# Designs tried in a protein design run: designed miniproteins, single chains, continued (3). Part 45

Each design is a single chain, and the fold is of that chain. pLDDT is the mean over its residues in the fold that is shown.

## One batch from the design tools (miniprotein)

Design m9536
Fold by ESMFold2-Fast:
Structure m9536 (fold): chain A 58 residues (1-58)
Amino acid sequence: APPVVTTTFTVPKDEVESAIKTLEAAGYTIHSITVEENGDTATVTLVATPPPPAEEQL
C-alpha cells in the first residue's frame, strides 16, 4: 500500500478550498482534512497519499 503523509500549510481562509483542489489535481488522495482558523488565515493539516510515480501511471 502507498504510504500516507501528513502535510501542514497556512493560507488565507478564502484560499483553503483552492489549495485543497490544487493538491487533488496534483494526484494526491486526501484522507483527512483539519482546518484551524487564525483570524484571516487558516492552518490546514492533511493526511494524504501522494500520487503514484509516472512509471505506474498508464
Scores: mean pLDDT 75

Design m9537
Fold by ESMFold2-Fast:
Structure m9537 (fold): chain A 84 residues (1-84)
Amino acid sequence: MAPSAAQRERGKALLAQGRKALEEGDLDAALKYFTEASQLGNSEAAEELGRLLSELSPDPSRSASYYTAGKLLSIGNELDEELG
C-alpha cells in the first residue's frame, strides 16, 4: 500500500527515463514513464505528468495521453494497447 524505499528508487529511475524521452521528443514514452513513476509515489513524476498533459491539451492527435490523466492510478496496459 504505502511506497517502500525500493518503490521510491524505482520511481526515481522511471522519472529519469521519462525526462530522457521528453528531451528526445518521445511524448508517448515520457507519458508512460511518468505515469508509472507517479503510481510508485514519485511526486516529481506526477508533476511532470500534469505539465505534459497540459501541454498536450491543444493537440487532439494525442488522445491516448488524455487516458493517462483520467486513470493516473492505473498501470499502463491501456497505453500499450492504445499506442501499439
Scores: mean pLDDT 67

Design m9538
Fold by ESMFold2-Fast:
Structure m9538 (fold): chain A 80 residues (1-80)
Amino acid sequence: SDEEILEQVVEEVKKWSETLPEEVRKKVLEEVEKIMEKYKKGEISAREAIEKILEVVKKAAEETGKSMELVKRIEDALEK
């Protein structure tokens, strides 16, 4: 389900964020927290939350020169 994918994505993003510079990690975690707050309030669907988290991860990876592997993994999960 989209809800199970969202839980997995949040866990993987938290682990991945530990590899980022501290300033970027803080921004990623703050943005993910805001997305999850909207999801928990019923303002957005699980799928919309995953798509918004994907944009956060993609931007952070591009800014830090990190591997796009997590981005591809999240995109693949959304296509199932």
Scores: mean pLDDT 83

Design m9539
Fold by ESMFold2-Fast:
Structure m9539 (fold): chain A 105 residues (1-105)
Amino acid sequence: SLQKLLEQNPEERERIEEKLKNLSEEEKKFLRAVLSAVLGVDPEKLSLLEQVELVLQFGQELIENESEKNEKLRELLEKLGEALLNKDEKEFEKVKEELKKLAEE
């Protein structure tokens, strides 16, 4: 796991934490939405590094396991990102609810 590698390499952990400090507010909002709506995890209980690790692990699982559910999850995640970039709060909330419903199936 990424966490185990970082615990063994403090310099690499510092490099990643420095990159995480440069995340946009939109990128942080995307991470929080995926964690809460899709993974059912409270982002307030996680460090920013732990948030990124969980979302990256989830993304890898979506790529490695082709299914109709995973295809729909990828499409909704792309729409969620587009809504954030376009500052469309109504579309963002709509897509977030669709992601939550699909993840609960």
Scores: mean pLDDT 76

Design m9540
Fold by ESMFold2-Fast:
Structure m9540 (fold): chain A 94 residues (1-94)
Amino acid sequence: SSYMDQGDYQRAIQHYQSIIDRDPNDSDAYSNLGRTYLRMGDYQTAQQYVTQSLTLDPNNYRAVDVMSDLYDRQGRTGISNQIRIRADRLRRQS
């Protein structure tokens, strides 16, 4: 996907951080931060936020999808494929 400029990413980060400041257990806000950092190419920060999202809600299929994309972009295709199978299963149960 095309990357936004740094200003657009910082606005997205500020928005999701404000959600977390009000509700530190919002799994979706952490998932969205993970995806934002992934789009920026900051894979370490993306993984930290996705891990927090999945710690709060192991069934958050959006966070599982971000984790899968992270491993794909780092060349870890075997792990990514297992994560995609999990995401599909969770999506079908919801």
Scores: mean pLDDT 81

Design m9541
Fold by ESMFold2-Fast:
Structure m9541 (fold): chain A 78 residues (1-78)
Amino acid sequence: SLAEEGERDARRGEELVKEGLKTGNATLITAGKLLLVGATVTGMIAGRRGDKESAERANEAAVEAAKRAGVKIGPGTL
């Protein structure tokens, strides 16, 4: 489902950002941030389709993953 896809992308994004920050690897940080943004886009698509529960799950997963990774997602993330 879109919720499960967004949740997976959020988890992977968190992992990549944390690894990139630990190793000083800018490519991993960028890839992780892209996955976190991808999770929010998945939430937006679910919301537009009327799947409010999937939209809320995907967006919440992305926000919490970003907080745990210590990064902001939004304008200037990419």
Scores: mean pLDDT 82

Design m9542
Fold by ESMFold2-Fast:
Structure m9542 (fold): chain A 89 residues (1-89)
Amino acid sequence: SMEEEKKKALEEARRKAVEALDRMREEGLTQESARLLAEAIEEVAKVSTGEQAGRALGEARAAAEASPEEVEEYKRRLEEIFEEAIKSV
């Protein structure tokens, strides 16, 4: 169903966001990690009122300049946004 397809897309987007943040902790911000984050945010935007997408973008931007300790906090917040988006579908 369309609902199941949206949930799968959000779950994959969540995985991409987590992978991007893990990579940023190890190697810093790269074109690849930035692309993965952008793709993840676009999937949230498809199912949200824009507020969730805005929060996800904000957390991703903050994570790009964060210390390793702060990246873990932004990762948790980003995962929470994806969980909210998945539940809204």
Scores: mean pLDDT 73

Design m9543
Fold by ESMFold2-Fast:
Structure m9543 (fold): chain A 98 residues (1-98)
Amino acid sequence: SEAERLREELLAAMPSEEQREAVRFSAHGILAAAAYFEGELLLKSDDPELRELGKKLIELSEELQKLMKDGAPQSEIDKKTEEILKLIEEANELKKKL
């Protein structure tokens, strides 16, 4: 993806840990956007189970965005990030079985 390519270029240009931490923080925003987009795609599926996963991904992406906007503790942001990643994995496994 374009966002992933840009992230890799930015990380390669940033030798300091402080700069790398700033990029990692932005990565949560990129993940939230990617999860929302994937959820929208899943909602267009003919499979009702994939549509339900798409709805959950949209809800989780909105929750992650809200946590970031409200300055929630990193532990809460990390937990929501893990939930999103697990749901994406579940959707990918279901797609393989269809």
Scores: mean pLDDT 74

Design m9544
Fold by ESMFold2-Fast:
Structure m9544 (fold): chain A 66 residues (1-66)
Amino acid sequence: SALDEVRELAADLSERQQRALLANAETVLSLSPADAEMLLAIGRKDASGPVGEKALQAMELALAAQ
């Protein structure tokens, strides 16, 4: 399923970041490979604590832009 594919892609991200991606699973799976890599890179750079909240916001904005 789309949800399972997104879980696999986001397995190394925080639970909150995974939830944001899962809420937009169809959009995530429709991204170009370059856009998908950029989105995941944003999550990976800022994956913990208060920094994780900023990463979550950045991912939500990136998803909204698609």
Scores: mean pLDDT 66

Design m9545
Fold by ESMFold2-Fast:
Structure m9545 (fold): chain A 63 residues (1-63)
Amino acid sequence: SNAGKNAEKGAIEGGATPYGAQLARDSGSAGEIYGKNSAGMTAALAAQEGGGDPRKAFEGGFA
């Protein structure tokens, strides 16, 4: 889904680990199914845990 792809892209741009980016993609896709598009937030959390930039990840997760 677009939400999952955006979450993964934002997480990678924010400096998340590859594993964190994959989790962001899966979580973003699942959230979209229930009308809860949290791609930006999921990307930001993944980047924060990876020691990256959560703000940049959040912005990348927005279309």
Scores: mean pLDDT 64

Design m9546
Fold by ESMFold2-Fast:
Structure m9546 (fold): chain A 83 residues (1-83)
Amino acid sequence: SKQELQQLTQDLQNQVESVLNSSDKDAKISAKAGIKQLGKISEIDPRLEPLRKKAEEASKKSLTDFAKVGKEAVEEAKRIVAS
């Protein structure tokens, strides 16, 4: 539902912000939580699946790369919720 997508998008935004503002250990936990939330988001709306894959690959490179893609996913999900 749109309400579920909105809630998961908010949770994803919180995890992305946590990655940027936390210690390395806590940032890694937040990144893993964000990837799981993206998985749920892409199950609700398949248009977000390419960004989920991109974020998962980015997380293997760096926390900063993950946060960048995570922000893109949050913005796209917000556009979908608003439509």
Scores: mean pLDDT 84

Design m9547
Fold by ESMFold2-Fast:
Structure m9547 (fold): chain A 76 residues (1-76)
Amino acid sequence: SHMEEERKRLLEELKQAIEDVYNYAKEEGLSPEVAEFYIRFVAHVALQVLREHGFSEEDIEELKKYAEKLIEEVRK
């Protein structure tokens, strides 16, 4: 459906925004603490957008897990 396609696009755009911040942190050689701060900030904003658009708990949890995975990668 039109709404389902729009939701899938928004979820993918928000995942991409988190990944872009992760890649930026790697390219700039940011400390793990600073990288984690920016990833958590963008993830927090993205989660608020998903909640405001009525996304399921499953979608919200998927985005949270994706952000936490990237945070673990910057701490290595």
Scores: mean pLDDT 84

Design m9548
Fold by ESMFold2-Fast:
Structure m9548 (fold): chain A 69 residues (1-69)
Amino acid sequence: KKEEIEKKIKELNELAKYYEQMAADSRAVAARYRALGTPEAQGVARISEGLADKYEKKANEYKKEAEKL
């Protein structure tokens, strides 16, 4: 039972890491588009920032699930 819990914690932490990477990538995309300074690029940057926020939220949820175990 303890070993099964440890396995679940590892899986949840790996999922959290995956979503943290997706958030980082989305923020990098947003930064590149913001640097272009055009209204269209600003629109893309805002969408990418929104995606990063969602991915960070998912990562935090998985971390909290691991913490409960």
Scores: mean pLDDT 86

Design m9549
Fold by ESMFold2-Fast:
Structure m9549 (fold): chain A 84 residues (1-84)
Amino acid sequence: MKEEIERARKELLEIAEALGLTDLFPVIDDVSKKAEELNLSKKEIKELTKEAKKLMVDAFVDPSVTVEKVKEKLNEFIKKIEKK
């Protein structure tokens, strides 16, 4: 895994643990693997990480934001990056 993706993955896992969102661990792993497979640039990794952080904050603040919704939004974001 690229160093940029490893750093982002660790950061997201630490945030998820701190917020009690451990159900997001598999989602973070899946997204990190997809980012590696797609050979995302540093800029794209940064954008994806920023989006993931926003979605985790939303899930922490709003109980209606489920793990499935976070996964859906992150997959949508990845598809937009792919089509660029």
Scores: mean pLDDT 80

Design m9550
Fold by ESMFold2-Fast:
Structure m9550 (fold): chain A 71 residues (1-71)
Amino acid sequence: SRLEQLIQRAKREITEKIDANPDYSVHEMARVGMEIVDEIIAENPDLTEDEQFQLVTAAGQVVAERYQELQ
């Protein structure tokens, strides 16, 4: 589905950005996640609130996982 593709895009772009910036703090990593999600939502204004929430949740999970791996 489109939502699944957007979630995979968010995970990929967040991971790539964090991996390019290994010195990022957890706050900077969280900012990256929110910036990417905000861009995806802005490009897809027809997404429902539930679909937007799923994107936010997936982004938060990726940020948390990458933060744990870099500790």
Scores: mean pLDDT 86

Design m9551
Fold by ESMFold2-Fast:
Structure m9551 (fold): chain A 79 residues (1-79)
Amino acid sequence: MKELLIKAAREAMRRLGDEYGLSAGRTAGIELAAVVRIEEENVETVEEVTEIVKSLSPAPDEEVREAVERAYEELLREA
């Protein structure tokens, strides 16, 4: 579900932004950019979301992958 992928991206970006000391405004801007790309590129997989978040986040690729996968799993269990 695309909505779940968007929520996972937002949650991962927020957590990584907090960890890497990004301002609230910058975190919100990067989060919006990720959401727009997910919608425009018709992203359907966690792997595709991870690649978008990697391009926007200052975090290392492995930390981005873990953050996105964790957020997706947590949201899937709450659904």
Scores: mean pLDDT 78

Design m9552
Fold by ESMFold2-Fast:
Structure m9552 (fold): chain A 70 residues (1-70)
Amino acid sequence: MKLSLEEAEREGAGAALAAAQGDGAAARHYWDKLVEGGHISEEQGAAIAEAGERGDVEAAGRALKEGLPK
């Protein structure tokens, strides 16, 4: 299903928080929703999810912010 921009921002924040808490599976799930919604590419979603799973929440959050429409 497709996400609105506001939903994408909320899912991104949830993914970053989950990654910071060491829950890579939850972070991956949120990033998959952003990809399915068309807000980020599959490659971008995979890279962000990988960064989040490593606990690099700052890099994941930055990449998400750059990936969303401005």
Scores: mean pLDDT 61

Design m9553
Fold by ESMFold2-Fast:
Structure m9553 (fold): chain A 85 residues (1-85)
Amino acid sequence: SPEDIEKLKKKYVKKGDKLIQEATDVAKKYLDKLSPEQIKEIDRILGEVVIAKNLVLYSEDLELAKETFEKMAKKLKEMIEKLKS
Protein backbone atom coordinates (compact mmCIF):
# COMPACT_ATOMS: atom_id res chain seq x y z
CA SER A 1 0.00 0.00 0.00
CA PRO A 2 1.14 3.65 -0.35
CA GLU A 3 1.31 3.92 3.46
CA ASP A 4 3.58 0.84 3.65
CA ILE A 5 5.84 2.35 0.95
CA GLU A 6 6.06 5.65 2.91
CA LYS A 7 6.92 3.75 6.13
CA LEU A 8 9.62 1.76 4.31
CA LYS A 9 11.14 4.93 2.77
CA LYS A 10 11.14 6.63 6.20
CA LYS A 11 12.86 3.56 7.71
CA TYR A 12 15.64 3.66 5.08
CA VAL A 13 16.12 7.43 5.48
CA LYS A 14 16.44 6.99 9.27
CA LYS A 15 18.86 4.06 8.78
CA GLY A 16 20.95 6.14 6.35
CA ASP A 17 21.00 9.23 8.60
CA LYS A 18 22.07 7.12 11.61
CA LEU A 19 24.86 5.44 9.61
CA ILE A 20 26.10 8.78 8.17
CA GLN A 21 26.16 10.29 11.69
CA GLU A 22 28.02 7.26 13.12
CA ALA A 23 30.58 7.37 10.27
CA THR A 24 31.08 11.15 10.77
CA ASP A 25 31.55 10.72 14.54
CA VAL A 26 34.08 7.87 14.07
CA ALA A 27 36.00 9.79 11.36
CA LYS A 28 36.09 12.90 13.61
CA LYS A 29 37.35 10.82 16.57
CA TYR A 30 40.22 9.33 14.50
CA LEU A 31 40.84 12.37 12.25
CA ASP A 32 44.46 12.94 13.44
CA LYS A 33 45.33 9.29 12.55
CA LEU A 34 43.78 9.35 9.05
CA SER A 35 45.85 9.79 5.88
CA PRO A 36 44.60 12.23 3.18
CA GLU A 37 43.77 9.16 1.03
CA GLN A 38 41.63 7.69 3.85
CA ILE A 39 39.80 11.03 4.30
CA LYS A 40 39.06 11.13 0.53
CA GLU A 41 37.73 7.54 0.65
CA ILE A 42 35.51 8.35 3.67
CA ASP A 43 34.15 11.47 1.88
CA ARG A 44 33.49 9.42 -1.30
CA ILE A 45 31.62 6.60 0.51
CA LEU A 46 29.62 9.10 2.63
CA GLY A 47 28.57 10.86 -0.59
CA GLU A 48 27.49 7.54 -2.15
CA VAL A 49 25.35 6.69 0.92
CA VAL A 50 23.70 10.16 0.85
CA ILE A 51 22.82 9.70 -2.85
CA ALA A 52 21.54 6.14 -2.26
CA LYS A 53 19.37 7.32 0.69
CA ASN A 54 17.84 10.03 -1.54
CA LEU A 55 17.22 7.46 -4.30
CA VAL A 56 15.12 5.42 -1.82
CA LEU A 57 13.22 8.58 -0.77
CA TYR A 58 12.50 9.92 -4.30
CA SER A 59 12.59 6.89 -6.65
CA GLU A 60 9.54 4.98 -7.89
CA ASP A 61 11.85 1.96 -8.50
CA LEU A 62 12.07 1.11 -4.81
CA GLU A 63 13.72 -2.32 -5.28
CA LEU A 64 16.66 -0.90 -7.29
CA ALA A 65 16.97 2.01 -4.82
CA LYS A 66 16.99 -0.41 -1.84
CA GLU A 67 19.66 -2.62 -3.48
CA THR A 68 21.82 0.46 -4.18
CA PHE A 69 21.38 1.67 -0.57
CA GLU A 70 22.26 -1.73 0.97
CA LYS A 71 25.41 -1.98 -1.22
CA MET A 72 26.59 1.53 -0.28
CA ALA A 73 25.62 1.08 3.41
CA LYS A 74 27.70 -2.13 3.56
CA LYS A 75 30.77 -0.26 2.24
CA LEU A 76 30.32 2.48 4.86
CA LYS A 77 29.80 -0.04 7.71
CA GLU A 78 32.99 -1.91 6.67
CA MET A 79 34.90 1.40 6.65
CA ILE A 80 33.60 2.32 10.15
CA GLU A 81 34.68 -1.10 11.51
CA LYS A 82 38.19 -0.70 10.00
CA LEU A 83 38.53 2.75 11.65
CA LYS A 84 37.43 1.33 15.05
CA SER A 85 39.96 -1.54 14.80
Scores: mean pLDDT 85

Design m9554
Fold by ESMFold2-Fast:
Structure m9554 (fold): chain A 69 residues (1-69)
Amino acid sequence: SQSLRQQGDQLVQQGQQHRQQGDFLSASQSYSQAGRLYEQSGDLESAERAFEQASELTRQVPVEDMPLP
């Protein structure tokens, strides 16, 4: 499970870089992928934190593709 955790750590770093550049979509995707890898490795605390970051960042992405009522 160490390789999954290491991949998660790399994705968190990538997410931080994207966030600093204002690329909230790429940042959210990186944190979401990190969360999945941490979950698979059994690191539920790191997974939860990564998913929380992804959720916060998705709130910055426009949702213009919603179907009209």
Scores: mean pLDDT 77

Design m9555
Fold by ESMFold2-Fast:
Structure m9555 (fold): chain A 94 residues (1-94)
Amino acid sequence: MEEERRREAEELLREMERLAQEAIDLIRRGGSDEEIKELVERAAEYAKRAIELDPSLAPRALSIMAQLAGAVAAGSSEEVAKHAEELLRELEEL
């Protein structure tokens, strides 16, 4: 039972990693702020679900989100960067 929840949480975290990588790749290609924002929001949603299932994954999820927020700040608009920071802060409060 607990191992099944942990496996589900780990799978959600892997999806978060995939979405974060897609967002970083999109930033490198000069994708739209709207597309980047959508991927960032989806990554944060998967992170939240993973943490809710297994709180021990919070440090890893926060690390991935911080890396994504940093990439957004370096390669995207201030609006998307601010949004990514707000999502990271929300995850830190879980």
Scores: mean pLDDT 84

Design m9556
Fold by ESMFold2-Fast:
Structure m9556 (fold): chain A 78 residues (1-78)
Amino acid sequence: MSREELYEEIDRIFRATRIAMEVVDELEKEKNLTPEQKMRAFIAALGEALRVLDENPDASEEVIRQKAREAAEKAIKE
């Protein structure tokens, strides 16, 4: 793995994590989530954000946020 490839991977993980945390924070403010709902929302948002970035590294932050939020909202509706 080149240094550039490593930095790209690290950036991807950090971006996905940041977006997932922001999505969960927004949902908590809107819906007053339980700890279990927060955990499910975070896992779903993180997984979706990572999936989107894996499929399209050039995906806009808005697209990633939208898809992460949709996944989080589905996860909390159990």
Scores: mean pLDDT 81

Design m9557
Fold by ESMFold2-Fast:
Structure m9557 (fold): chain A 85 residues (1-85)
Amino acid sequence: MSALEFLERESGLKLDPEELSARTGIAKSTLYRDVRSIPRHELALLLFEAAHLAYQAGRDEVAQRLVELARALALGEASKDEIIA
């Protein structure tokens, strides 16, 4: 599963790779890589941005869940394998 596919699964949104890349500073090519190959801190940034986009789409519950996943990942409280499964 690519990072983009993972973020779309978790957010329930179709995400623009250009927008995600521009807002996070993460290369668009990285979004098409296997999500397990993405560094923990970069995946956390992508989850925070997906949460912001979910909030803008009126998906407050989804946005809150994505923020919690991003925070847990960023703080080392959860591994990538725990959140991707």
Scores: mean pLDDT 84

Design m9558
Fold by ESMFold2-Fast:
Structure m9558 (fold): chain A 89 residues (1-89)
Amino acid sequence: SFEEQIRALREQADELLRIGQQLRSDPRTADLGEQVESLARGLLRETGMAEKAVQAGDREVAEQAIRDAQQARDQGQQLAQQGQALLSA
């Protein structure tokens, strides 16, 4: 359901914010951390838009917002993985 997808995306955004904050604490990964936090905030904005679209009965807008949120999640996870790899080296 849309509600399940939005909930999962919000949980993923919270995890990305946590990782982004951790990456920002180290000068070697600070720029990656800032990018991850920016993507996580974008993900949260898209989930908010999706929730409003669901409430309005606008399935097309909800589906697009979820797709945009998933793209931000995927980009954020990729950068988070790069940053974590640098911290582990």
Scores: mean pLDDT 90

Design m9559
Fold by ESMFold2-Fast:
Structure m9559 (fold): chain A 70 residues (1-70)
Amino acid sequence: SEVEKLREEAERLREYAKGLEEAYKTLVENGKKGDDTDVYENGAKGSRKLRERAEEKYKELESKAKELES
């Protein structure tokens, strides 16, 4: 089913976004330590942007699945 495929892909993107959020947390924590703060700060910004894109995409797929059920 098309609805099922959309929901499966949305779930994979949710898992990806979850991993990016954990990576972001680790980078922020490491950025508070030592002299390499700029490296961790830039990494955190990148991870946040990727997470936001993944979240936008799975919400889009969930909306499409909902429309197909109506």
Scores: mean pLDDT 83

Design m9560
Fold by ESMFold2-Fast:
Structure m9560 (fold): chain A 85 residues (1-85)
Amino acid sequence: SVYERLAELAREAKEAVAQGDVQKAMELLASITSLILLLYLSGDTEAAEELLELLGRAARAIAQGDLQAAVAYLEELAEKAEEAA
C-alpha cells in the first residue's frame, strides 16, 4: 500500500539523517512528499495533512541542522504511516 511505502521511505530517510547523509535524506523527503500528495488527491485528506505536517517539521529541522529533531519527526511519520497501513 501507499502507507507501507511511506513508512519504508520515512525509515530510510531517518537512517540517512542519522548518518549525516543530508543529500540522500532530502531525495527521500521528495519521494515521501509525492506519495503524501497522492494520498491528498485520493481523498485521504486527514492522514495526508498529518503526514505532510510531520514531513515539513523534519525538513525544517534538517535545514536548521537539528538532525536529532529530524530523526524524531521522521520516526513519528513512519509510525503514523504504519498505523494507517
Scores: mean pLDDT 87

Design m9561
Fold by ESMFold2-Fast:
Structure m9561 (fold): chain A 56 residues (1-56)
Amino acid sequence: SDQQRQQGIDLLQQGQRYYDQGNVDMGMRLINQGVDLLRQSGYTDDQIRQIVDQVM
């Protein structure tokens, strides 16, 4: 759903912020959660990679 896709992107953006603050462990955890949610939402691995590259 569009809501799950937006939640996945929001998790990626939160993860990037933690990463930038030096909290690498939390950043990577949130990024992985965002990736999993995007996959559940119907994005392909290639599309998820593109989104991650745009956010990070």
Scores: mean pLDDT 84

Design m9562
Fold by ESMFold2-Fast:
Structure m9562 (fold): chain A 94 residues (1-94)
Amino acid sequence: SLAAFLAELQALDDRAVALGDLLQDESTPLEELKERAVALGEEAIAFVEKYGLDPVYVDRLREIKEKIAEAKTKEEVRELSGELVAEVQRALAS
């Protein structure tokens, strides 16, 4: 369903925006940022698989998610979260 696709895409966008807000708040703990970014990655992978997008994007999203889980700084989480969002956009454009 196109309606279901658009609703789930909007949910991913809303989660990405919420994560962006947390990344701008210096008081947010690193572990909370990592948890939120990993959750976004897991939902992005599920979205790509559910809608039959190119499986290469599942592998790339999984790699980025694993790097986020191992991140030691908020800056690493910020950069990797940006890569995650960009990868979802590439999957949608393919």
Scores: mean pLDDT 85

Design m9563
Fold by ESMFold2-Fast:
Structure m9563 (fold): chain A 95 residues (1-95)
Amino acid sequence: SLERQYEELLELLNELLKQEGIGAGAEGSLVLEGKTYTFTVDEEGRVVASPEFLEALLIRLELLKYADELLKEHPDDLELVRELYEKKKAELLAK
């Protein structure tokens, strides 16, 4: 289950980077709770990332989806959106 989610996420990331014209030799980073996670793109255009990066990316994507939903439900209450977002982040990091 988790390994399959990482493989699907890696394929999605590869397709997204290809669509943005990002290829071989590129590097990127993701910050979650003050910790920086990195990825690279190899000479064949494949994303090379640790399981820790993929886990952080999954959490970030779930949080982004949740934030989009919250902003649609509470467009005029950014404080409530922030509070609910931080609560969701804490829940995901505790698992």
Scores: mean pLDDT 80

Design m9564
Fold by ESMFold2-Fast:
Structure m9564 (fold): chain A 83 residues (1-83)
Amino acid sequence: DELQRLIEEANLLVVAGNPGAEKRARTLSVDELQARIDRLQAIRAQLEALNAQQPSPLIQQAIGLLDDSIAYLEALIEEKRAA
């Protein structure tokens, strides 16, 4: 199931609100953080396409978690560039 696979992948990549994932993200380089953002954005686009075919609160929740994680990683890149 494409939807189940994408949700499971998104959950593995969620950073915002996960202390262990946040700590690991802080050890990554700017390039590695950007690669992570690119992957999260790709998953988000696939979930948006599925939501357009069959709207689901579960898909909308997953997109929200990805948006929060993308924002966290983007802020972390700016912090690292300012240091």
Scores: mean pLDDT 83

Design m9565
Fold by ESMFold2-Fast:
Structure m9565 (fold): chain A 60 residues (1-60)
Amino acid sequence: MEDEIKKLRFELLKKSVEITNKAIEEARGKTPEERERIYQKAFEEMKKLSDEYNKKIKEL
């Protein structure tokens, strides 16, 4: 259903924002190398999240 797709896209957006905010918070006071690793982990989490939601959308 179109409404379900919209809800899933909105959830993806919200969770992506949460991952980004958490990474920014964790990166505070860290070295540049540690910050890079934190942001790379956030990127991986967002990629997995995107794959998960794309899969859910395809199942609708």
Scores: mean pLDDT 82

Design m9566
Fold by ESMFold2-Fast:
Order: sequence, then C-alpha cells, then structure tokens
Structure m9566 (fold): chain A 84 residues (1-84)
Amino acid sequence: MTTENDRKALEFIIEYLAKHGDTDENLEAAAREAIKRGLGVEMSRAILELLEARRNKEPTDAKLQELHRIALRLQGEQFRQVQA
C-alpha cells in the first residue's frame, strides 16, 4: 500500500535527519535515498519537488498542499490503528 510505503519513507527520513542534522540539504539527501530504496516514492518526490521549488524561487503552495495531503492521510491511518 502507498500509505505504508510513505510511512516507511517518513521513518527513514526522520532517522536520517536525526543522525545528520535537520537541514534542507539533508532532507533532500534523505528523500533521494528513500526513492533509491523504493520507499514512499510519492512522499519523497513531493519533498524533493518542494525543495526544488524553494531553491528556484518558484511558487510552493501546490507542493506544500500535496505534502500536507500525504501527511493527513498518514495521520488518519495512524489514528484508525490506535482506535481499533
């Protein structure tokens, strides 16, 4: 399921940032590595697109909305598992 892959990508990215520091450069590196490992391609791609838009001074609203949608989906599934 896409949501479980996105969750694994999020866990990998959090662990990477915990080891290397919470910077945009490390976030980009973590997202690229997650894609190489086949983890959370949709979430990792959304993160990379957001970072690329920020770097190029392009509008980020659509990229932020996509990332927010993925995050809400993950939170919704986590909430259902806690209430089951």
Scores: mean pLDDT 70

Design m9567
Fold by ESMFold2-Fast:
Structure m9567 (fold): chain A 61 residues (1-61)
Amino acid sequence: GPSPEQVRRGVEAAARLPTREGRFAAGGMVGKEAGADEREVGRAASLGDAETAARIAIEGL
């Protein structure tokens, strides 16, 4: 699986996407890859909250 640093970079990139749908999808994919709840990570990323998205995804590792 990904490292915590790879997860953090992934959700930061996801949270910067121009559309809410794009942020949700990309953040959710990072969450799924980390073994976390895809919808919960996607939701945080969709709001631009990369810190919350990273925390949830890293907890899935």
Scores: mean pLDDT 86

Design m9568
Fold by ESMFold2-Fast:
Structure m9568 (fold): chain A 118 residues (1-118)
Amino acid sequence: MPPPSPHDVPTDALAPLVRIAAAMLGRLRAVLRKVLSDEEVEAFLMRLAGVILEMLTAIQRNPERALEYVEEGGRRLEEIVREFAEKHNVPEDALEELLEIVREGERRMKEALRAQAA
């Protein structure tokens, strides 16, 4: 096996971030199903999953910038949630719950990355 590139992160290092992302998407699904159809919920979650996959791919290629990519990813997820909520007339209380879930996911990912760096 060739030695890993200095800019590659081992697959195991991404496992905590993947678990955090899956938990976040599950919580978002639970909130969204109260106000939207299953079809609209799954379409939206697929869009969020795409942003998360892009973020994880960036971290794998450039692990020294992982915290920056998590912050950018979190910002993009919040923007997508706000845009979606406006378009679909999501109640303000549900929007705030969705934003808190995204913010908690970002915080947990940053904590996991800092723990690995220590």
Scores: mean pLDDT 82

Design m9569
Fold by ESMFold2-Fast:
Structure m9569 (fold): chain A 101 residues (1-101)
Amino acid sequence: SLEEKAKEIGLARLEDPSRLLNDEEREILIEVAPEDMKKKIEELKEEIKKLEKELEELKKQPPSEENEKKIKELELEIEINESLIDMIVAIVAIEAGVEAL
C-alpha cells in the first residue's frame, strides 16, 4: 500500500536525515498526506502554475527594466511556494517514519 511505502520512506529518512527525497518518494508522501496538508500542497501547486504562466507571458514582452524586475519577483515567488511544498512533504515523511517506529 502507499501508506506502507510512506512509512518505509519515513523510516529510511529517520535513519539518515541527510537523505534527499526523490520525485517518486515525494509523490507517495503527498498522496498519503493528511487532507489539510494535501489541500495546502494543491493550493501551492496551483499558485505555482499561475505564476509560471505569468512569467512565460512576461518573458515574451520586449526587455525593459520594469519587466526584468517583475520577472525576478515572479521567480522568487515560485521558489518560495516550492520551498513551502518541500517543508510540508518533509513533515509528512517525519510523521510517517515516527508512526512506523
Scores: mean pLDDT 86

Design m9570
Fold by ESMFold2-Fast:
Structure m9570 (fold): chain A 54 residues (1-54)
Amino acid sequence: AEERKKRIEEIVKNNDKKASLDLADEEFGLRDVLKRATPEQQKAYEKARAEAAK
């Protein structure tokens, strides 16, 4: 879809690490996996995303 293509172009143009991770979450269905994860696993994932987004 055009919206997905535009998001990819913006990520590449801006080198936006956070937006890149958000797109990966959607592509791999990580939100569905995280719903079944423990709070500790969810916290560890968020910490890793914050580090990667620096």
Scores: mean pLDDT 68

